# Designed miniproteins, single chains, continued (3), part 21

Each design is a single chain, and the fold is of that chain. pLDDT is the mean over its residues in the fold that is shown.

## One batch from the design tools (miniprotein)

Design m8750
Fold by ESMFold2-Fast:
Structure m8750 (fold): chain A 65 residues (1-65)
Amino acid sequence: AEAQRKQAAEKVEALLEELRKINAPQSVIDEIEKKRKDIETATPEEAQKLLAEAMELVSKEIRKK
């Protein structure tokens, strides 16, 4: 369970790095960063949901560029 939360947090951190590479708006970066922080205290199930939400937001920003 703990390892799964850590993996989800690391994946969201990689998404943050990708957002910075494409010069995404600071508001989007802040939202994903908040989700990364929430994952650290979330259950494994909540962490998976937060990761999915972060991936959706990042995909939407990449498509806008």
Scores: mean pLDDT 77

Design m8751
Fold by ESMFold2-Fast:
Structure m8751 (fold): chain A 115 residues (1-115)
Amino acid sequence: GKEDAAIVAGYILKLLEEAGLVDVTVDGNTVTVTTKGNARAEALLTALGEVLEEAGAATVTRDGKTFTFTFAVDAAKALAASEAEARAALDRLTGVTRGALAYLLDLAKELKEKA
């Protein structure tokens, strides 16, 4: 559901922040993500936004290096998700949304490993 997609997305954003690739700021259900010039992180955030909009989990706008995710669910809870919670949320998803978020999660893990 929307909550599960948001949990996986929140964990992906946390991985990118821990990798030093983005800065993340949270205000209510609005998450502002500022990129630091990494083209792979920008491509990941673009794809993540598309997946979340298709799932109805967030609306996404971009202004230059800044992505604004407005979540349909509690954004602070999504960003506080552990790896175990993100994996469990991914296991509850189905079809294209599950496949897309699994791919983006693996990409985020790779980017953190190489940072």
Scores: mean pLDDT 87

Design m8752
Fold by ESMFold2-Fast:
Structure m8752 (fold): chain A 58 residues (1-58)
Amino acid sequence: SDALAAATAAAARAAGLPADDRSAELGYQMLESDGLTAETATPEQIAAAGVAGARLAA
Protein backbone atom coordinates (compact mmCIF):
# COMPACT_ATOMS: atom_id res chain seq x y z
CA SER A 1 0.00 0.00 0.00
CA ASP A 2 1.07 3.61 -0.51
CA ALA A 3 0.84 4.28 3.23
CA LEU A 4 3.13 1.32 3.98
CA ALA A 5 5.53 2.45 1.23
CA ALA A 6 5.68 5.97 2.71
CA ALA A 7 6.17 4.70 6.29
CA THR A 8 8.91 2.20 5.37
CA ALA A 9 10.68 4.80 3.17
CA ALA A 10 10.65 7.33 6.05
CA ALA A 11 12.03 4.70 8.46
CA ALA A 12 14.81 3.71 6.04
CA ARG A 13 15.82 7.34 5.51
CA ALA A 14 15.85 7.96 9.27
CA ALA A 15 18.28 5.00 9.56
CA GLY A 16 20.50 6.40 6.75
CA LEU A 17 19.52 3.67 4.27
CA PRO A 18 18.23 3.98 0.68
CA ALA A 19 14.44 4.02 0.45
CA ASP A 20 12.34 2.85 -2.51
CA ASP A 21 9.32 0.72 -3.45
CA ARG A 22 11.46 -2.44 -3.25
CA SER A 23 12.37 -1.84 0.42
CA ALA A 24 8.69 -1.18 1.20
CA GLU A 25 7.67 -4.46 -0.50
CA LEU A 26 10.28 -6.46 1.43
CA GLY A 27 9.19 -4.80 4.68
CA TYR A 28 5.58 -5.76 3.95
CA GLN A 29 6.64 -9.39 3.36
CA MET A 30 8.41 -9.43 6.74
CA LEU A 31 5.31 -8.07 8.52
CA GLU A 32 3.15 -10.74 6.83
CA SER A 33 5.55 -13.52 7.87
CA ASP A 34 4.94 -12.38 11.50
CA GLY A 35 1.15 -12.51 10.91
CA LEU A 36 0.83 -8.72 10.76
CA THR A 37 -0.66 -6.38 8.17
CA ALA A 38 -0.15 -2.65 7.53
CA GLU A 39 -3.48 -2.03 9.32
CA THR A 40 -2.73 -4.15 12.45
CA ALA A 41 1.00 -3.48 12.86
CA THR A 42 2.13 -0.67 15.15
CA PRO A 43 4.10 2.26 13.68
CA GLU A 44 7.20 0.90 15.46
CA GLN A 45 6.78 -2.54 13.84
CA ILE A 46 6.32 -0.91 10.41
CA ALA A 47 9.46 1.21 10.96
CA ALA A 48 11.52 -1.85 11.98
CA ALA A 49 10.26 -3.77 8.91
CA GLY A 50 11.12 -0.79 6.69
CA VAL A 51 14.71 -0.71 7.93
CA ALA A 52 15.04 -4.49 7.47
CA GLY A 53 13.51 -4.27 3.96
CA ALA A 54 15.92 -1.48 3.00
CA ARG A 55 18.88 -3.61 4.13
CA LEU A 56 17.63 -6.56 2.05
CA ALA A 57 17.07 -4.27 -0.98
CA ALA A 58 20.56 -2.74 -0.74
Scores: mean pLDDT 69

Design m8753
Fold by ESMFold2-Fast:
Structure m8753 (fold): chain A 58 residues (1-58)
Amino acid sequence: SREFELYYRLGVKELLKLPGVSEEEAKEFAKKYAELVTNGKIEEAKELFRKFLEEKGL
């Protein structure tokens, strides 16, 4: 969907600004995040992002 593509592209761009995040990791995370957001699973998306940052020490 158009919304999925938007969230995915923006997610990859923003994640690549973070230290220690590879392009592969950014793409994999952004895809999962975009799927959760576009399916209305906002709280799951927030938790996924929080865990990602914790795992990176951010």
Scores: mean pLDDT 85

Design m8754
Fold by ESMFold2-Fast:
Structure m8754 (fold): chain A 94 residues (1-94)
Amino acid sequence: MAAAEAAAYEAGYAAARRTIEEAEAQPTREEALEAARRGAEEIRAAGLALPTDAQREAYAAGAALAAGDALAAGADREVIEVVAEGVGELLASL
């Protein structure tokens, strides 16, 4: 992987991980899902701002892996589904 694509992948992973952690830190399920939706839109916007399709795809792949890792670690499925939808919208926009 080129250095820029590797950096995009790591950034996507970190962004999705932070979004899930922030959502799970909320005191109510409603607030958690709202935080997840906000974070998912931020992931989509950040991914689309990257200069190449290869970097956008790497960012989306990193975010998807973070969502899968969090789900395997017992994170709320609905929070993960919101994040995964945002990643899917990013990929569909390429």
Scores: mean pLDDT 86

Design m8755
Fold by ESMFold2-Fast:
Structure m8755 (fold): chain A 84 residues (1-84)
Amino acid sequence: SMAEEAKREEAERLRELGEEAERAGDYVTAAQHYAKAGHLYAELGEYEKAAESLRKAGEAFRKAGDDVTARVAYAEAEEMAKLA
């Protein structure tokens, strides 16, 4: 549907913004973009992409010094990987 296509485009845009923020060293912004992309991919049933994005969010949260949120993101990534 058009709504699913728009959601996928938004997820891809957020993934790209996350990569850009990570290259700039803005790990908090990168983590937020990756996490949102992962959740949108999960809503679309694209669990492999959801797992990848949530894993990148976890890595970015860890680089930002937020180990608690990183652990949560990694756990969500593993749950998505099981559904793939």
Scores: mean pLDDT 90

Design m8756
Fold by ESMFold2-Fast:
Order: C-alpha cells, then structure tokens, then sequence
Structure m8756 (fold): chain A 64 residues (1-64)
C-alpha cells in the first residue's frame, strides 16, 4: 500500500494537472491526511481526492 507521503505527492500532482490553486490543493491534502489517519484504504482516498478535484475544476469553469 502507498505511504501517506506517496498519497500526498500523487494527489498534489493530480491537483496541479487540474489547474487548482495552491490554497485549494492544500485543503484537499488536509482531507487526504485526515482520511489516512482514519484508516480509509489508499484506493478510496485517491477516489475521494479525484472527486474533490473534479468538483473544484467544474466550479472554476462555471466562474470563467
């Protein structure tokens, strides 16, 4: 299973590729840490992070 550090790096990369701001990315990374501490499986954490990134990306498109 990936370590917390590997999960945070993967999520950061995905958020950056989606064009998210550093502030929003930091918020998502805090949630990733929280889910990891609660024992949520890494695969479910990544799916949750992807859903958060998608929601933010859609909101940014609606404001543009």
Amino acid sequence: SPSLEELLEEVRKRAEEAGLSQEVTDGILREVRHLYEQGVPPEEILETADRMIDRVQKHQQEKA
Scores: mean pLDDT 82

Design m8757
Fold by ESMFold2-Fast:
Structure m8757 (fold): chain A 65 residues (1-65)
Amino acid sequence: SAMAERALENAVRAARAGNAAAGATGAHDLQKHGIVTPEGGARAIEAAKAGNAAEAADLLERGRA
């Protein structure tokens, strides 16, 4: 859906801007709503918790369900 696409784009944009906390929150929301795969979401959350916002963004894009 258009809303799911925008949610993913917003989470990726925030993470690419260096906001690891927004990346982690976005990954949880996207995983919960099935927008990203469970594995992709989990990996993005781990990267964000480690402070690697750019890696979290890449993992969210690759983990799209």
Scores: mean pLDDT 80

Design m8758
Fold by ESMFold2-Fast:
Structure m8758 (fold): chain A 102 residues (1-102)
Amino acid sequence: MPSLEEVIRELERLLREGRRLLEAGDLRGALAVLERMVNLLAEALGLVEDPEKRERLLRLLKELNELVQAAREALAAGDEERAREYLERALRVVEEALRVLK
């Protein structure tokens, strides 16, 4: 399994990629990157021993999962405007999670 530092570095890389895809209008690409970030945050949670950081990461992971699911449903419905809003909010949740991890 990767170290916490490797997970943080990969999350930072994926966050930049997700923002680029969203700016390019690739909503499905941004969603796929966010789904990978969900998995990496779940891995990070297993590597964090600090109870306060772990609790905050659990709350952020739950919020991220809900936003990713909402974005997927909006895309399936053809509502690109709503999908974009959920994806932008999901990226902000990842930014907050990175602040907690650092």
Scores: mean pLDDT 88

Design m8759
Fold by ESMFold2-Fast:
Structure m8759 (fold): chain A 65 residues (1-65)
Amino acid sequence: EEEERERAVEEALKAFEEYSKITGDKWKPLAEEAKKATVDQARGLLQLARANYETAKGEKERADA
């Protein structure tokens, strides 16, 4: 349980770090929420972070086109 939670939180934090490189520190609060979350909540936050990262990346690509 704790190992699974810790791994999910680590994955979420890495995703938020990648996202924050593009958007700045906007996603730091979500990273802190991931640390306090249950395993399922942490995984949900990770999925949300990845979806938002892909959206921002796509918007940048459209702006650069």
Scores: mean pLDDT 65

Design m8760
Fold by ESMFold2-Fast:
Structure m8760 (fold): chain A 70 residues (1-70)
Amino acid sequence: SAIDELKKRAREIAERAGVSVETVLRVLEALEKISKDPSQPLTSRNVAEEAGVSQATAARVLRAIVALIE
């Protein structure tokens, strides 16, 4: 899956976002869960709440992922 490919690149995402690899993995798990629930919009806020991180941290990780998947 796309999430499994991103997990293999968790170190690169962590370095780019300025967070721990553990934080990246939590955000990726939150993304997978939210993407399977049509009642939840995929926003930095919902990702942050599901992952248990700040919205700013979630936004940094999501920005790093977008920059990486070109």
Scores: mean pLDDT 82

Design m8761
Fold by ESMFold2-Fast:
Structure m8761 (fold): chain A 92 residues (1-92)
Amino acid sequence: SSAAVQALIDAMEVAIAEGATVSVAISGDTLTVTIRGAGARTIEAVRAAAKTARDAGLTAELRVEGDTVTLTIGGLSPTELTAVALHVIGLR
């Protein structure tokens, strides 16, 4: 879903704007985003991205451990995975 990809990109941009670090890992059709140094705005944006992914019929699991946020999204197409990966390269 383009909406799920856009919501995830938006959440990563909020994280970078707050001075957090973002890392992305891909395994099969599963994307894991790990954010370190997440503030309240970043956590809210990631929650919104998780909801958008679920509403699109994807799986989305969110874990918050202190200031570290991990979002795991499953069921993404190769095109969607590539779009997120290319955007993350541009954010570094």
Scores: mean pLDDT 83

Design m8762
Fold by ESMFold2-Fast:
Structure m8762 (fold): chain A 55 residues (1-55)
Amino acid sequence: MDRDIALSLTDMALGIAKSSGFKLPEEVVEEVRRLAREGRVLEAVRLINQAIEES
């Protein structure tokens, strides 16, 4: 439920990573968005954090 909210929160998290200077791989961005669309927003945020740690 609230897929729009999940996508919005995910987009904000991706934006924060970008503004912090981290260049996330496109594959990671697509995975994150897919997880958000499925309502798995916590897993999407987790994946963003993992990608940031690797950058």
Scores: mean pLDDT 73

Design m8763
Fold by ESMFold2-Fast:
Structure m8763 (fold): chain A 55 residues (1-55)
Amino acid sequence: MTPLQRAEALARELVDALARGQPYVFSPDDLALLADPEALAVFERTLGALMAERE
């Protein structure tokens, strides 16, 4: 799995956790991944798209 694929997966996991009313805690490895500007951009774009699909 590429860092960009993991960033996309993290955004989906966060949205799924929020939909269940569950807290989502980022691992240290996931936080380190999101320190990369490209990975962060993919995460933010995916999260924004998923949130925009909700009214």
Scores: mean pLDDT 78

Design m8764
Fold by ESMFold2-Fast:
Structure m8764 (fold): chain A 113 residues (1-113)
Amino acid sequence: SEGEELYLNGDLEEAIKKYEEEIKKNPNDAEAYFNLGLAYLAQGDYEKAIEYFEKAIALSENPSAEMYYLLGLAYFKQGKYEKAIEYYEKAIALDPNFVIAEAKLEEAKEKIK
């Protein structure tokens, strides 16, 4: 369904534009940076996803387990498994019941054996 793929790409481009406009109005909006990171992760632009997730974490008083998990996932997608492990461990430390992060931590550890 090429029509659905084009529609989804349009939604991601609009989301990026919206959040870029939000950060221009409020440069300290951690949520807007996090949402930009999510949009770039969905596009497969892992370098930009990492940049925006790191900015969101830096601006957050209490970074969530999800923020660390998604930063770890972006590093994993780049093949940076040691960095992925570091951030998955931070996510699990904040949420010990984060089953998906535990599974991804095991997968990343297998990659560096």
Scores: mean pLDDT 86

Design m8765
Fold by ESMFold2-Fast:
Structure m8765 (fold): chain A 94 residues (1-94)
Amino acid sequence: SLEKLIDKLVKEGNYLLAAQWLDRIAREAEKAGDFETAGRLYLRAGDYYEKSGQLDKAIEAYRKAVEAYEKAFGPDHPLAQEARRRLEELEAKK
């Protein structure tokens, strides 16, 4: 399962590969119109890209999370606001 794969990669410290898998599955969810799932997976991908030092990829993943959550729930929803907060925090330190 994806969850077991991500858990294994994270325990091994392989944050980059965990982020890449989450990003790939998030794109599949987005193409299927499952913007809630896409938002959650993009947000997790951004976190692991950040942990791996891939700040540009983390920023792009957080942007995709914002867009997905806004499509699912609208821009004022707490999940969209949290994704935007993480994006702004990363952009500020870059």
Scores: mean pLDDT 89

Design m8766
Fold by ESMFold2-Fast:
Structure m8766 (fold): chain A 108 residues (1-108)
Amino acid sequence: DERVRELRERAVEALREAAEKAREFAKKASPEVQGLLDKAVANLEGAAANAEAGDLSSARGEVLIARELVEEAAKKASPELAKQIEKEVGGKLREAEELLDRAIKESL
């Protein structure tokens, strides 16, 4: 299905962009926040790989784990870094979730 493929490819791109932003902010973070963001990156990359392979359910599960890790990282970060994490990582993560949910719905 061309539409499911297109949504999946867009979700993979959003997940990879979220991982890249999380890596950038991890470099500026305390060791505790860096650890949370590094775990979020691993889950985002896992989600991208699973989505690319067509395993949308596993990808969605990993996105939910990444979201919890990003939210915890933002709570423990400095106020300025928290705003950047919520805006840039959180924004791309939300975009990826919406695209994955649409791909799952269209594949049914």
Scores: mean pLDDT 88

Design m8767
Fold by ESMFold2-Fast:
Structure m8767 (fold): chain A 83 residues (1-83)
Amino acid sequence: IEEKLREVEELIREAEELFRKAKETGDLELLEKAEELLEEAKRLALEAIREAETLEQLLRGIALALRAIGLLFDLELYKKELE
């Protein structure tokens, strides 16, 4: 569980950096990669929630899942603006 929570944090961090670079460069491939990482982060966060043995682990999993979902929404809005 702790390792999985850490993996989610790393995936979100990497996705945030790719999204930032995509906005800076206009590179749509970076947007696609960021989206893939955020979908994986969301999936792992939900698994971590299901595997949580303590309230602290549950809350951390929920917070990370919400962060990944929020970033996915931001990314979808940005893609809509690029129409």
Scores: mean pLDDT 81

Design m8768
Fold by ESMFold2-Fast:
Structure m8768 (fold): chain A 70 residues (1-70)
Amino acid sequence: SLTLKDLADYAEKLAEENGPGQAERWRKIAEALRKADEDGTFNKEVAEALREVARHLIAEGRFDTAVPVL
């Protein structure tokens, strides 16, 4: 099962693999998802982070993995 922690870890990996501007964006996404996993907080920022990760997973052909967050 895909968890918020798994999605946060994935975003953190993307931050490491991308250039400075995109790395900062993915770190913010990872931070929002990590916080949601830790305290159960669901807000606009977490929803946007989930949407960004889902878009990237779909673009990579990982549609089945992205479906639970769409």
Scores: mean pLDDT 73

Design m8770
Fold by ESMFold2-Fast:
Structure m8770 (fold): chain A 68 residues (1-68)
Amino acid sequence: MRKEAEEYLEKGEELFEKGDYEKAVEYYRKAIELDPNYARAYSRMAEALEKLGRYSEAAALKLKAQKL
């Protein structure tokens, strides 16, 4: 449960460091599916979306992370 969400977050962070922002978003999304209250996963997904130029989606996720 939380451990699996953490594993997906770590894989997403690894992909983000390699510059694979699209795959990073997918792994962060899986972390959120496993733990919908995982504020760090929302924040990391927002950062990856900003790297992809998807600023409005990123802003929505940052707001959601702030409310958690």
Scores: mean pLDDT 83

Design m8771
Fold by ESMFold2-Fast:
Structure m8771 (fold): chain A 65 residues (1-65)
Amino acid sequence: SNLEKDIENLKKSAKDPELAEEIVEGIYAMIIGVDRAIRGEPPLTEPLSREEIRKLAEEAYKRWK
């Protein structure tokens, strides 16, 4: 499934949707960080927009089978 759709489904099923929205940005950042760590790549030092972060997280998520 697409990461964005999976995240939206999680937010819809959450008992506290506002808290879930606050956490979702952390989830994207964690996905990117974990993917880079698995691949032996250094942490991101470049400032990125939220759209760029979500795109990178989506690409990382597609690598996780």
Scores: mean pLDDT 72

Design m8772
Fold by ESMFold2-Fast:
Structure m8772 (fold): chain A 56 residues (1-56)
Amino acid sequence: IEKEILEKLEKLEKEYNDIEIEEAHKERNLPVEELKKEKEDIISLIKKEIKDLLAE
């Protein structure tokens, strides 16, 4: 897997992370830490998907 593509993926993760946290936090003042737990799972899933896609 190319390093440049991996860096692009990390940027994408940050973007999704910011959006989700901002939305939930501002919507109902939800605990950031609880949201982070869910995000870690989502981010890992996205990473795996893209890694598999690139490996093909």
Scores: mean pLDDT 64

Design m8773
Fold by ESMFold2-Fast:
Structure m8773 (fold): chain A 83 residues (1-83)
Amino acid sequence: AEKYLKEGEELFKQRRYEEAVEKYKEAIKADPNYAKAWENLGQTLFHLERYEEAIEYYEKALELDPNNLVAKANLKAARIALE
Protein backbone atom coordinates (compact mmCIF):
# COMPACT_ATOMS: atom_id res chain seq x y z
CA ALA A 1 0.00 0.00 0.00
CA GLU A 2 2.70 2.53 1.03
CA LYS A 3 4.76 1.90 -2.13
CA TYR A 4 1.82 2.68 -4.44
CA LEU A 5 0.80 5.72 -2.36
CA LYS A 6 4.33 7.17 -2.67
CA GLU A 7 4.49 6.46 -6.43
CA GLY A 8 1.11 8.18 -6.85
CA GLU A 9 2.29 11.22 -4.85
CA GLU A 10 5.40 11.58 -7.07
CA LEU A 11 3.25 11.37 -10.23
CA PHE A 12 0.83 13.94 -8.74
CA LYS A 13 3.74 16.35 -8.12
CA GLN A 14 4.66 15.96 -11.82
CA ARG A 15 1.00 16.75 -12.77
CA ARG A 16 0.65 13.24 -14.23
CA TYR A 17 -2.81 12.94 -12.72
CA GLU A 18 -4.22 9.96 -14.68
CA GLU A 19 -1.10 7.90 -13.82
CA ALA A 20 -1.39 9.02 -10.17
CA VAL A 21 -5.02 7.76 -10.17
CA GLU A 22 -3.80 4.29 -11.22
CA LYS A 23 -1.22 4.18 -8.39
CA TYR A 24 -3.73 5.33 -5.77
CA LYS A 25 -6.20 2.68 -6.99
CA GLU A 26 -3.45 0.05 -6.52
CA ALA A 27 -2.86 1.37 -2.97
CA ILE A 28 -6.61 1.01 -2.22
CA LYS A 29 -6.58 -2.53 -3.71
CA ALA A 30 -3.75 -3.45 -1.34
CA ASP A 31 -5.41 -1.77 1.68
CA PRO A 32 -9.05 -0.60 1.32
CA ASN A 33 -8.84 1.02 4.79
CA TYR A 34 -5.91 3.28 3.81
CA ALA A 35 -7.70 6.63 4.32
CA LYS A 36 -4.79 8.62 2.84
CA ALA A 37 -5.04 6.72 -0.47
CA TRP A 38 -8.78 7.53 -0.73
CA GLU A 39 -8.04 11.20 0.10
CA ASN A 40 -5.24 11.45 -2.50
CA LEU A 41 -7.39 9.73 -5.16
CA GLY A 42 -10.19 12.26 -4.49
CA GLN A 43 -7.74 15.18 -4.71
CA THR A 44 -6.30 13.85 -7.99
CA LEU A 45 -9.78 13.44 -9.52
CA PHE A 46 -10.59 17.00 -8.37
CA HIS A 47 -7.57 18.23 -10.39
CA LEU A 48 -8.89 16.24 -13.38
CA GLU A 49 -12.25 18.07 -12.91
CA ARG A 50 -13.97 14.72 -12.29
CA TYR A 51 -15.90 16.21 -9.38
CA GLU A 52 -18.59 13.53 -8.98
CA GLU A 53 -15.90 10.84 -8.57
CA ALA A 54 -13.81 13.11 -6.31
CA ILE A 55 -16.83 13.51 -3.98
CA GLU A 56 -17.26 9.71 -3.69
CA TYR A 57 -13.61 9.17 -2.76
CA TYR A 58 -13.50 12.08 -0.30
CA GLU A 59 -16.64 10.68 1.38
CA LYS A 60 -14.88 7.30 1.71
CA ALA A 61 -11.78 9.00 3.18
CA LEU A 62 -14.00 10.75 5.76
CA GLU A 63 -15.80 7.47 6.56
CA LEU A 64 -12.39 6.02 7.48
CA ASP A 65 -11.02 9.21 9.12
CA PRO A 66 -13.86 11.58 10.18
CA ASN A 67 -11.42 14.20 11.57
CA ASN A 68 -9.63 14.76 8.24
CA LEU A 69 -10.11 18.52 7.85
CA VAL A 70 -8.41 18.56 4.42
CA ALA A 71 -10.83 15.95 3.04
CA LYS A 72 -13.79 17.89 4.55
CA ALA A 73 -12.66 21.15 2.90
CA ASN A 74 -12.01 19.46 -0.46
CA LEU A 75 -15.37 17.64 -0.37
CA LYS A 76 -17.10 21.02 0.13
CA ALA A 77 -15.09 22.53 -2.77
CA ALA A 78 -16.00 19.62 -5.08
CA ARG A 79 -19.71 19.99 -4.23
CA ILE A 80 -19.53 23.74 -4.98
CA ALA A 81 -17.82 22.99 -8.33
CA LEU A 82 -20.93 20.99 -9.38
CA GLU A 83 -23.28 23.97 -8.75
Scores: mean pLDDT 85

Design m8774
Fold by ESMFold2-Fast:
Parts: structure tokens; sequence; C-alpha cells
Structure m8774 (fold): chain A 88 residues (1-88)
């Protein structure tokens, strides 16, 4: 017999995980936009703009229900850019 309650709990957890991930992307995007407003270095501005564009892609992929592998690939690119900015 199908255990409907367990299937609903698994689906609810997956929905919550996706909502949390979307919230993290939106918060990260908002923080980067705020940093960009006060940034004077053109090289750092360029990297911040690129990171913001990548977060927009990550949000779009999550909203479209794209595979997690595609979302993770975009996240890795954002993290690399953030590390490069922090090293300067």
Amino acid sequence: MENLKKLEEERRQAELDREVELAIWHITRAIMKEILKNEKDPEVQKKLKEAIELTDRGIALLEAGAPQEEVDAVREKVLKLIKEINKS
C-alpha cells in the first residue's frame, strides 16, 4: 500500500529545501547589489556584476525546476568570483 504521508513529507521537505535555496540566492544577490553601489574599483565592479548575473541565472534555473547539477555549477562560479574579490 502507498504510504501517502511519507510521500507528502518527502515532497514538503523538497519544497522547503528549494524555498531555502531560493531565499539564499535572493539574499546573496541583494548583498552583492548593495556592495556594488559603494564599490569604486572597476575590476571589482566587473566581478560583482558578473556574480549578480550568475545569481539571476541560478534563481531562474531554480524557478524553472532545472536539475540541481546545473544550479550547483552556477553556484560554484559565483563562489569563485566572491573569493577573487575578497583576495583583492
Scores: mean pLDDT 80

Design m8775
Fold by ESMFold2-Fast:
Structure m8775 (fold): chain A 92 residues (1-92)
Amino acid sequence: AQEYLDKAIEYLKQAIEALENGDVETAIENLKKAHKYLLKAGDALPDTPENHRLTVAAMMLITSAIVAAHLGDYETAIEAARGALDLVERLK
């Protein structure tokens, strides 16, 4: 779980940086990678209500960030990605 959480965090940080720099394509790619590693982390984490709630909420925020980025709403995309990052860090 820890290795997958660390990768999800790294990709979320890279996505936020790409959004701040206007590199939307790189941001979306990194958000998709963060989502992939968060799914793998969720499968490996202890099956507790708190872990499930945090994982689902973080995945929903990553999806919202991807949608906002596609729509050109970069402020909302950054906010959603930062929210997902905070939740994933709480899973460590």
Scores: mean pLDDT 86

Design m8776
Fold by ESMFold2-Fast:
Structure m8776 (fold): chain A 81 residues (1-81)
Amino acid sequence: MSKEELDGEVTAAMAQLTIAVIETSIETVGLENLSEEELKKYIETLEKVIEMVEAADIPEEEKEELIERAKELKEKLKKAL
C-alpha cells in the first residue's frame, strides 16, 4: 500500500464519518429544530467533503457513491432553510 493509496482510504473514511455525524445530528435534533446558522455550517462542511473526495485518489465508483450521498444530504439541508 502506497502513501497515496492510504491518503485516499483516509479521505474516504473521513468523508463517510463526516456524513454519518451530520446525519446523526439531524436525526437527534430534527431538521426543524436546527438554526439557519447550523444548517449553513453543515452545508459548508458537506461542500468541503465533496471537494476532498473529488480531489482524492479513490476508485471512481466509491467517489460517485460518497459524492451522491453528500449531495443528497446537502439538498435535504437546503430544503430546510
Scores: mean pLDDT 80

Design m8777
Fold by ESMFold2-Fast:
Structure m8777 (fold): chain A 66 residues (1-66)
Amino acid sequence: PRVGDLYEVTHDVKAQTPDELSLKKGDIVEVLEVPAGPWVKVKNLNTGKEGWVPRSAFRDSARRIS
């Protein structure tokens, strides 16, 4: 993913820590920050919440739409 990309969540993602964001199937997320390492910061456009998700979720649990 890169900053500004939009993804549709295809499978639920559960937060493991308070800094992580839980996502539900059908949510649309915007990528806000892509640092080096295993985490990506996103905004959930359905809830308005921001948080970190595993980089693997963009391969395994989401589909790019923009």
Scores: mean pLDDT 82

Design m8778
Fold by ESMFold2-Fast:
Structure m8778 (fold): chain A 96 residues (1-96)
Amino acid sequence: ERGLFQQLLDEKRYKDAVALLENAVARGEPLTAEDYKALGDAYMKLGDYEKAVEWYQKAIELDPKDAEAYRNLAEAYRKMGDTEKADEWEKKAQEA
């Protein structure tokens, strides 16, 4: 699963990559904080910033000290034009 996900990312097949892990979630398979962060990153590449926010928030729930996940979430909000939320999450990144 994880090896196939990384292969799809390396091939820039972002739609297939997100479908693979989302199907794993739907089957009740456990994902790591890094898997959720990678899902968020893949959605950023797809331009689906709202989905990127959802997966970055799950990554932060599992690893609340990952400052990079907070910064990536802030960037997703900035891409959506929500500057206030982007600034809020950027400050949280500094505290992580």
Scores: mean pLDDT 83

Design m8779
Fold by ESMFold2-Fast:
Structure m8779 (fold): chain A 80 residues (1-80)
Amino acid sequence: MSDEEIEKIKQLVKQGVQLEKNGDYLGAAKKYLQVYSMLTDDDSKGDVLDNAAKSLEKAGKTEEAQKLRQQSQQLYQKAQ
């Protein structure tokens, strides 16, 4: 990954955390999903999907959250 991509990922994660603190859980989930699309390693992908799922659940998107949690669990199993 380029240094520019790594910096972008850090900025998106920061924005997601700020959106969660402001109660914008849909906005937070979108930022985490953008990070997911930029990652290649299964551990980091799993972590980000888990964060996105948690934010979606708080936003009332229960079905979407469940789907992301299942994907995160599969990625963690691949990484182990």
Scores: mean pLDDT 81

Design m8780
Fold by ESMFold2-Fast:
Structure m8780 (fold): chain A 59 residues (1-59)
Amino acid sequence: SLREELIEEVKRKYGLSDEEAEEVVEVAEALAKALGIDLDSELFRKIVDMLAWAAAKYD
């Protein structure tokens, strides 16, 4: 699924744990739904990427 693909991508790209990667994608999905952003859009992928970057930075 797209969700599993995004989880594996942010784990690989930012060195996040399984739990951190799942949380990042869940938060991104909630934000996208609140803003009316399609979950299959490039903008959604950018939101996931930005949140993953921020999560990695706070470690």
Scores: mean pLDDT 84

Design m8781
Fold by ESMFold2-Fast:
Structure m8781 (fold): chain A 90 residues (1-90)
Amino acid sequence: VEELEREAKKAVENGDYKTAAELYFEIGLKYVEENDFDKAREYFKKASELGRKYAEKNNDPNHPLVYVDLVFENLKDYPALYEILKKLLK
């Protein structure tokens, strides 16, 4: 997790909001696996906020990263979170 956090922070410093959002999303999933849902929520919010910055710059308001925090918060649908990950790997 610490290595992913360093990579995410570096991506933010470089203005690479897509990579930063993807890394924070991955950290959130790791906390879900650890049953630390408070930290998972925190990182999913970071992922979505950076995903929104990416979407604004690229005029893609429907990008999956924009909704990660809402998917977790409203549905707690872990299969849906992994489907988002699959889309990001394409």
Scores: mean pLDDT 70

Design m8782
Fold by ESMFold2-Fast:
Formats: C-alpha cells, sequence, structure tokens
Structure m8782 (fold): chain A 91 residues (1-91)
C-alpha cells in the first residue's frame, strides 16, 4: 500500500545518500577492505530496495511521481556503481 511505497522510497533515498558518502570517502582515502565491505553491503541493500520498488510499481501501487523518483534513484545507484567499479579497477 501507500506506506510500503513510502518506506521503500525513503529506504532507497537513504541508501543512495550513504553510497554517495562512501564513494566520496573512497576517493579521498583510497580503497580498503573495510570500505569495500561497506560498499558491498550498501549496493546489496540498494538492489533489494530497487527490486521491491519495481515490484510495487508493477502492482500499480505507485503514483507517476513515485515511479519517476524510483527511476531517478535507480539511475543514481547505477552511476555510483560505475564510479565505484572504476576506482576499484584503478587501485
Amino acid sequence: GAQEVADTLAGLRGTVEDMEKLVKEIKEKGVTPELERKASILFTAANILIAAGEWLADQGLMTPEQRAELAELKERVDKLKEEYDKIVKES
């Protein structure tokens, strides 16, 4: 229902913000096993929340505005993953 959609989008927003902070920290401090572990946890959480959001959208439970926010957050996750993977390959 409306609460599950709101909670999923809020969770995904928070996860994306944490991922942005982590990628910034990795750029400043370099790649460490601890930061790689944190990245793995956050990307896994983002993927679970995206899957949940896509399922809720498929069930017709999202407004057009909520679907647009989900698409924007998914794009932000994809860009952060690409940036993270590039840093790891250059390390």
Scores: mean pLDDT 89

Design m8783
Fold by ESMFold2-Fast:
Structure m8783 (fold): chain A 68 residues (1-68)
Amino acid sequence: SSMAKRAYESGKKAYEEALKDPSKLNEAYDTLLRAATVLMQEGGADEEAKKQAKELGKRAEELAEKEK
């Protein structure tokens, strides 16, 4: 769905911005978790959305590690 695609793209962009600007780590973390939630809620029958949600979740964990 267009909502799932937008959520994934938004999360991916937030992650990339956080990598170049550590001051955005917390904001990107929240964005990634919200995007993953949208993907999971819409992904009941959509395997691609589920995979994307797990990917964004892993990226969020990576940002939490960098935050320390």
Scores: mean pLDDT 77

Design m8784
Fold by ESMFold2-Fast:
Structure m8784 (fold): chain A 61 residues (1-61)
Amino acid sequence: MKEERIGEAARGLIDAVKAGDKESAERYAQELKRLMIEEEGWDEETAESAVKVVERLGKER
């Protein structure tokens, strides 16, 4: 369940970045960051770094 929600947020972020939908991309980025902190117990800096990596994947792929 936790992994599914994180995967869904990451996928949504990648799709939004590819589509150029800045509003949806920002929303999914916030959801992904929140899930990484609350579900995986990551600190805010680590979660933010992970979100940036996912955003980069959306731009390059």
Scores: mean pLDDT 77

Design m8785
Fold by ESMFold2-Fast:
Structure m8785 (fold): chain A 55 residues (1-55)
Amino acid sequence: AGTDLAALRRILAEDPSEQLARLILQEEPNNEEALRLVLEHFPQTEVGEEARRRL
């Protein structure tokens, strides 16, 4: 909560980490933009598969 999603998008693009991606899903579980962001950067991972399933 209180996380700037735009800032997270930039950080994830510059230094992608599955831990950060999971944190994004945890903070914004129903946010389609957040789910798409995670899927775009981690399409072949467990966290990416979870994001795809929620979309």
Scores: mean pLDDT 72

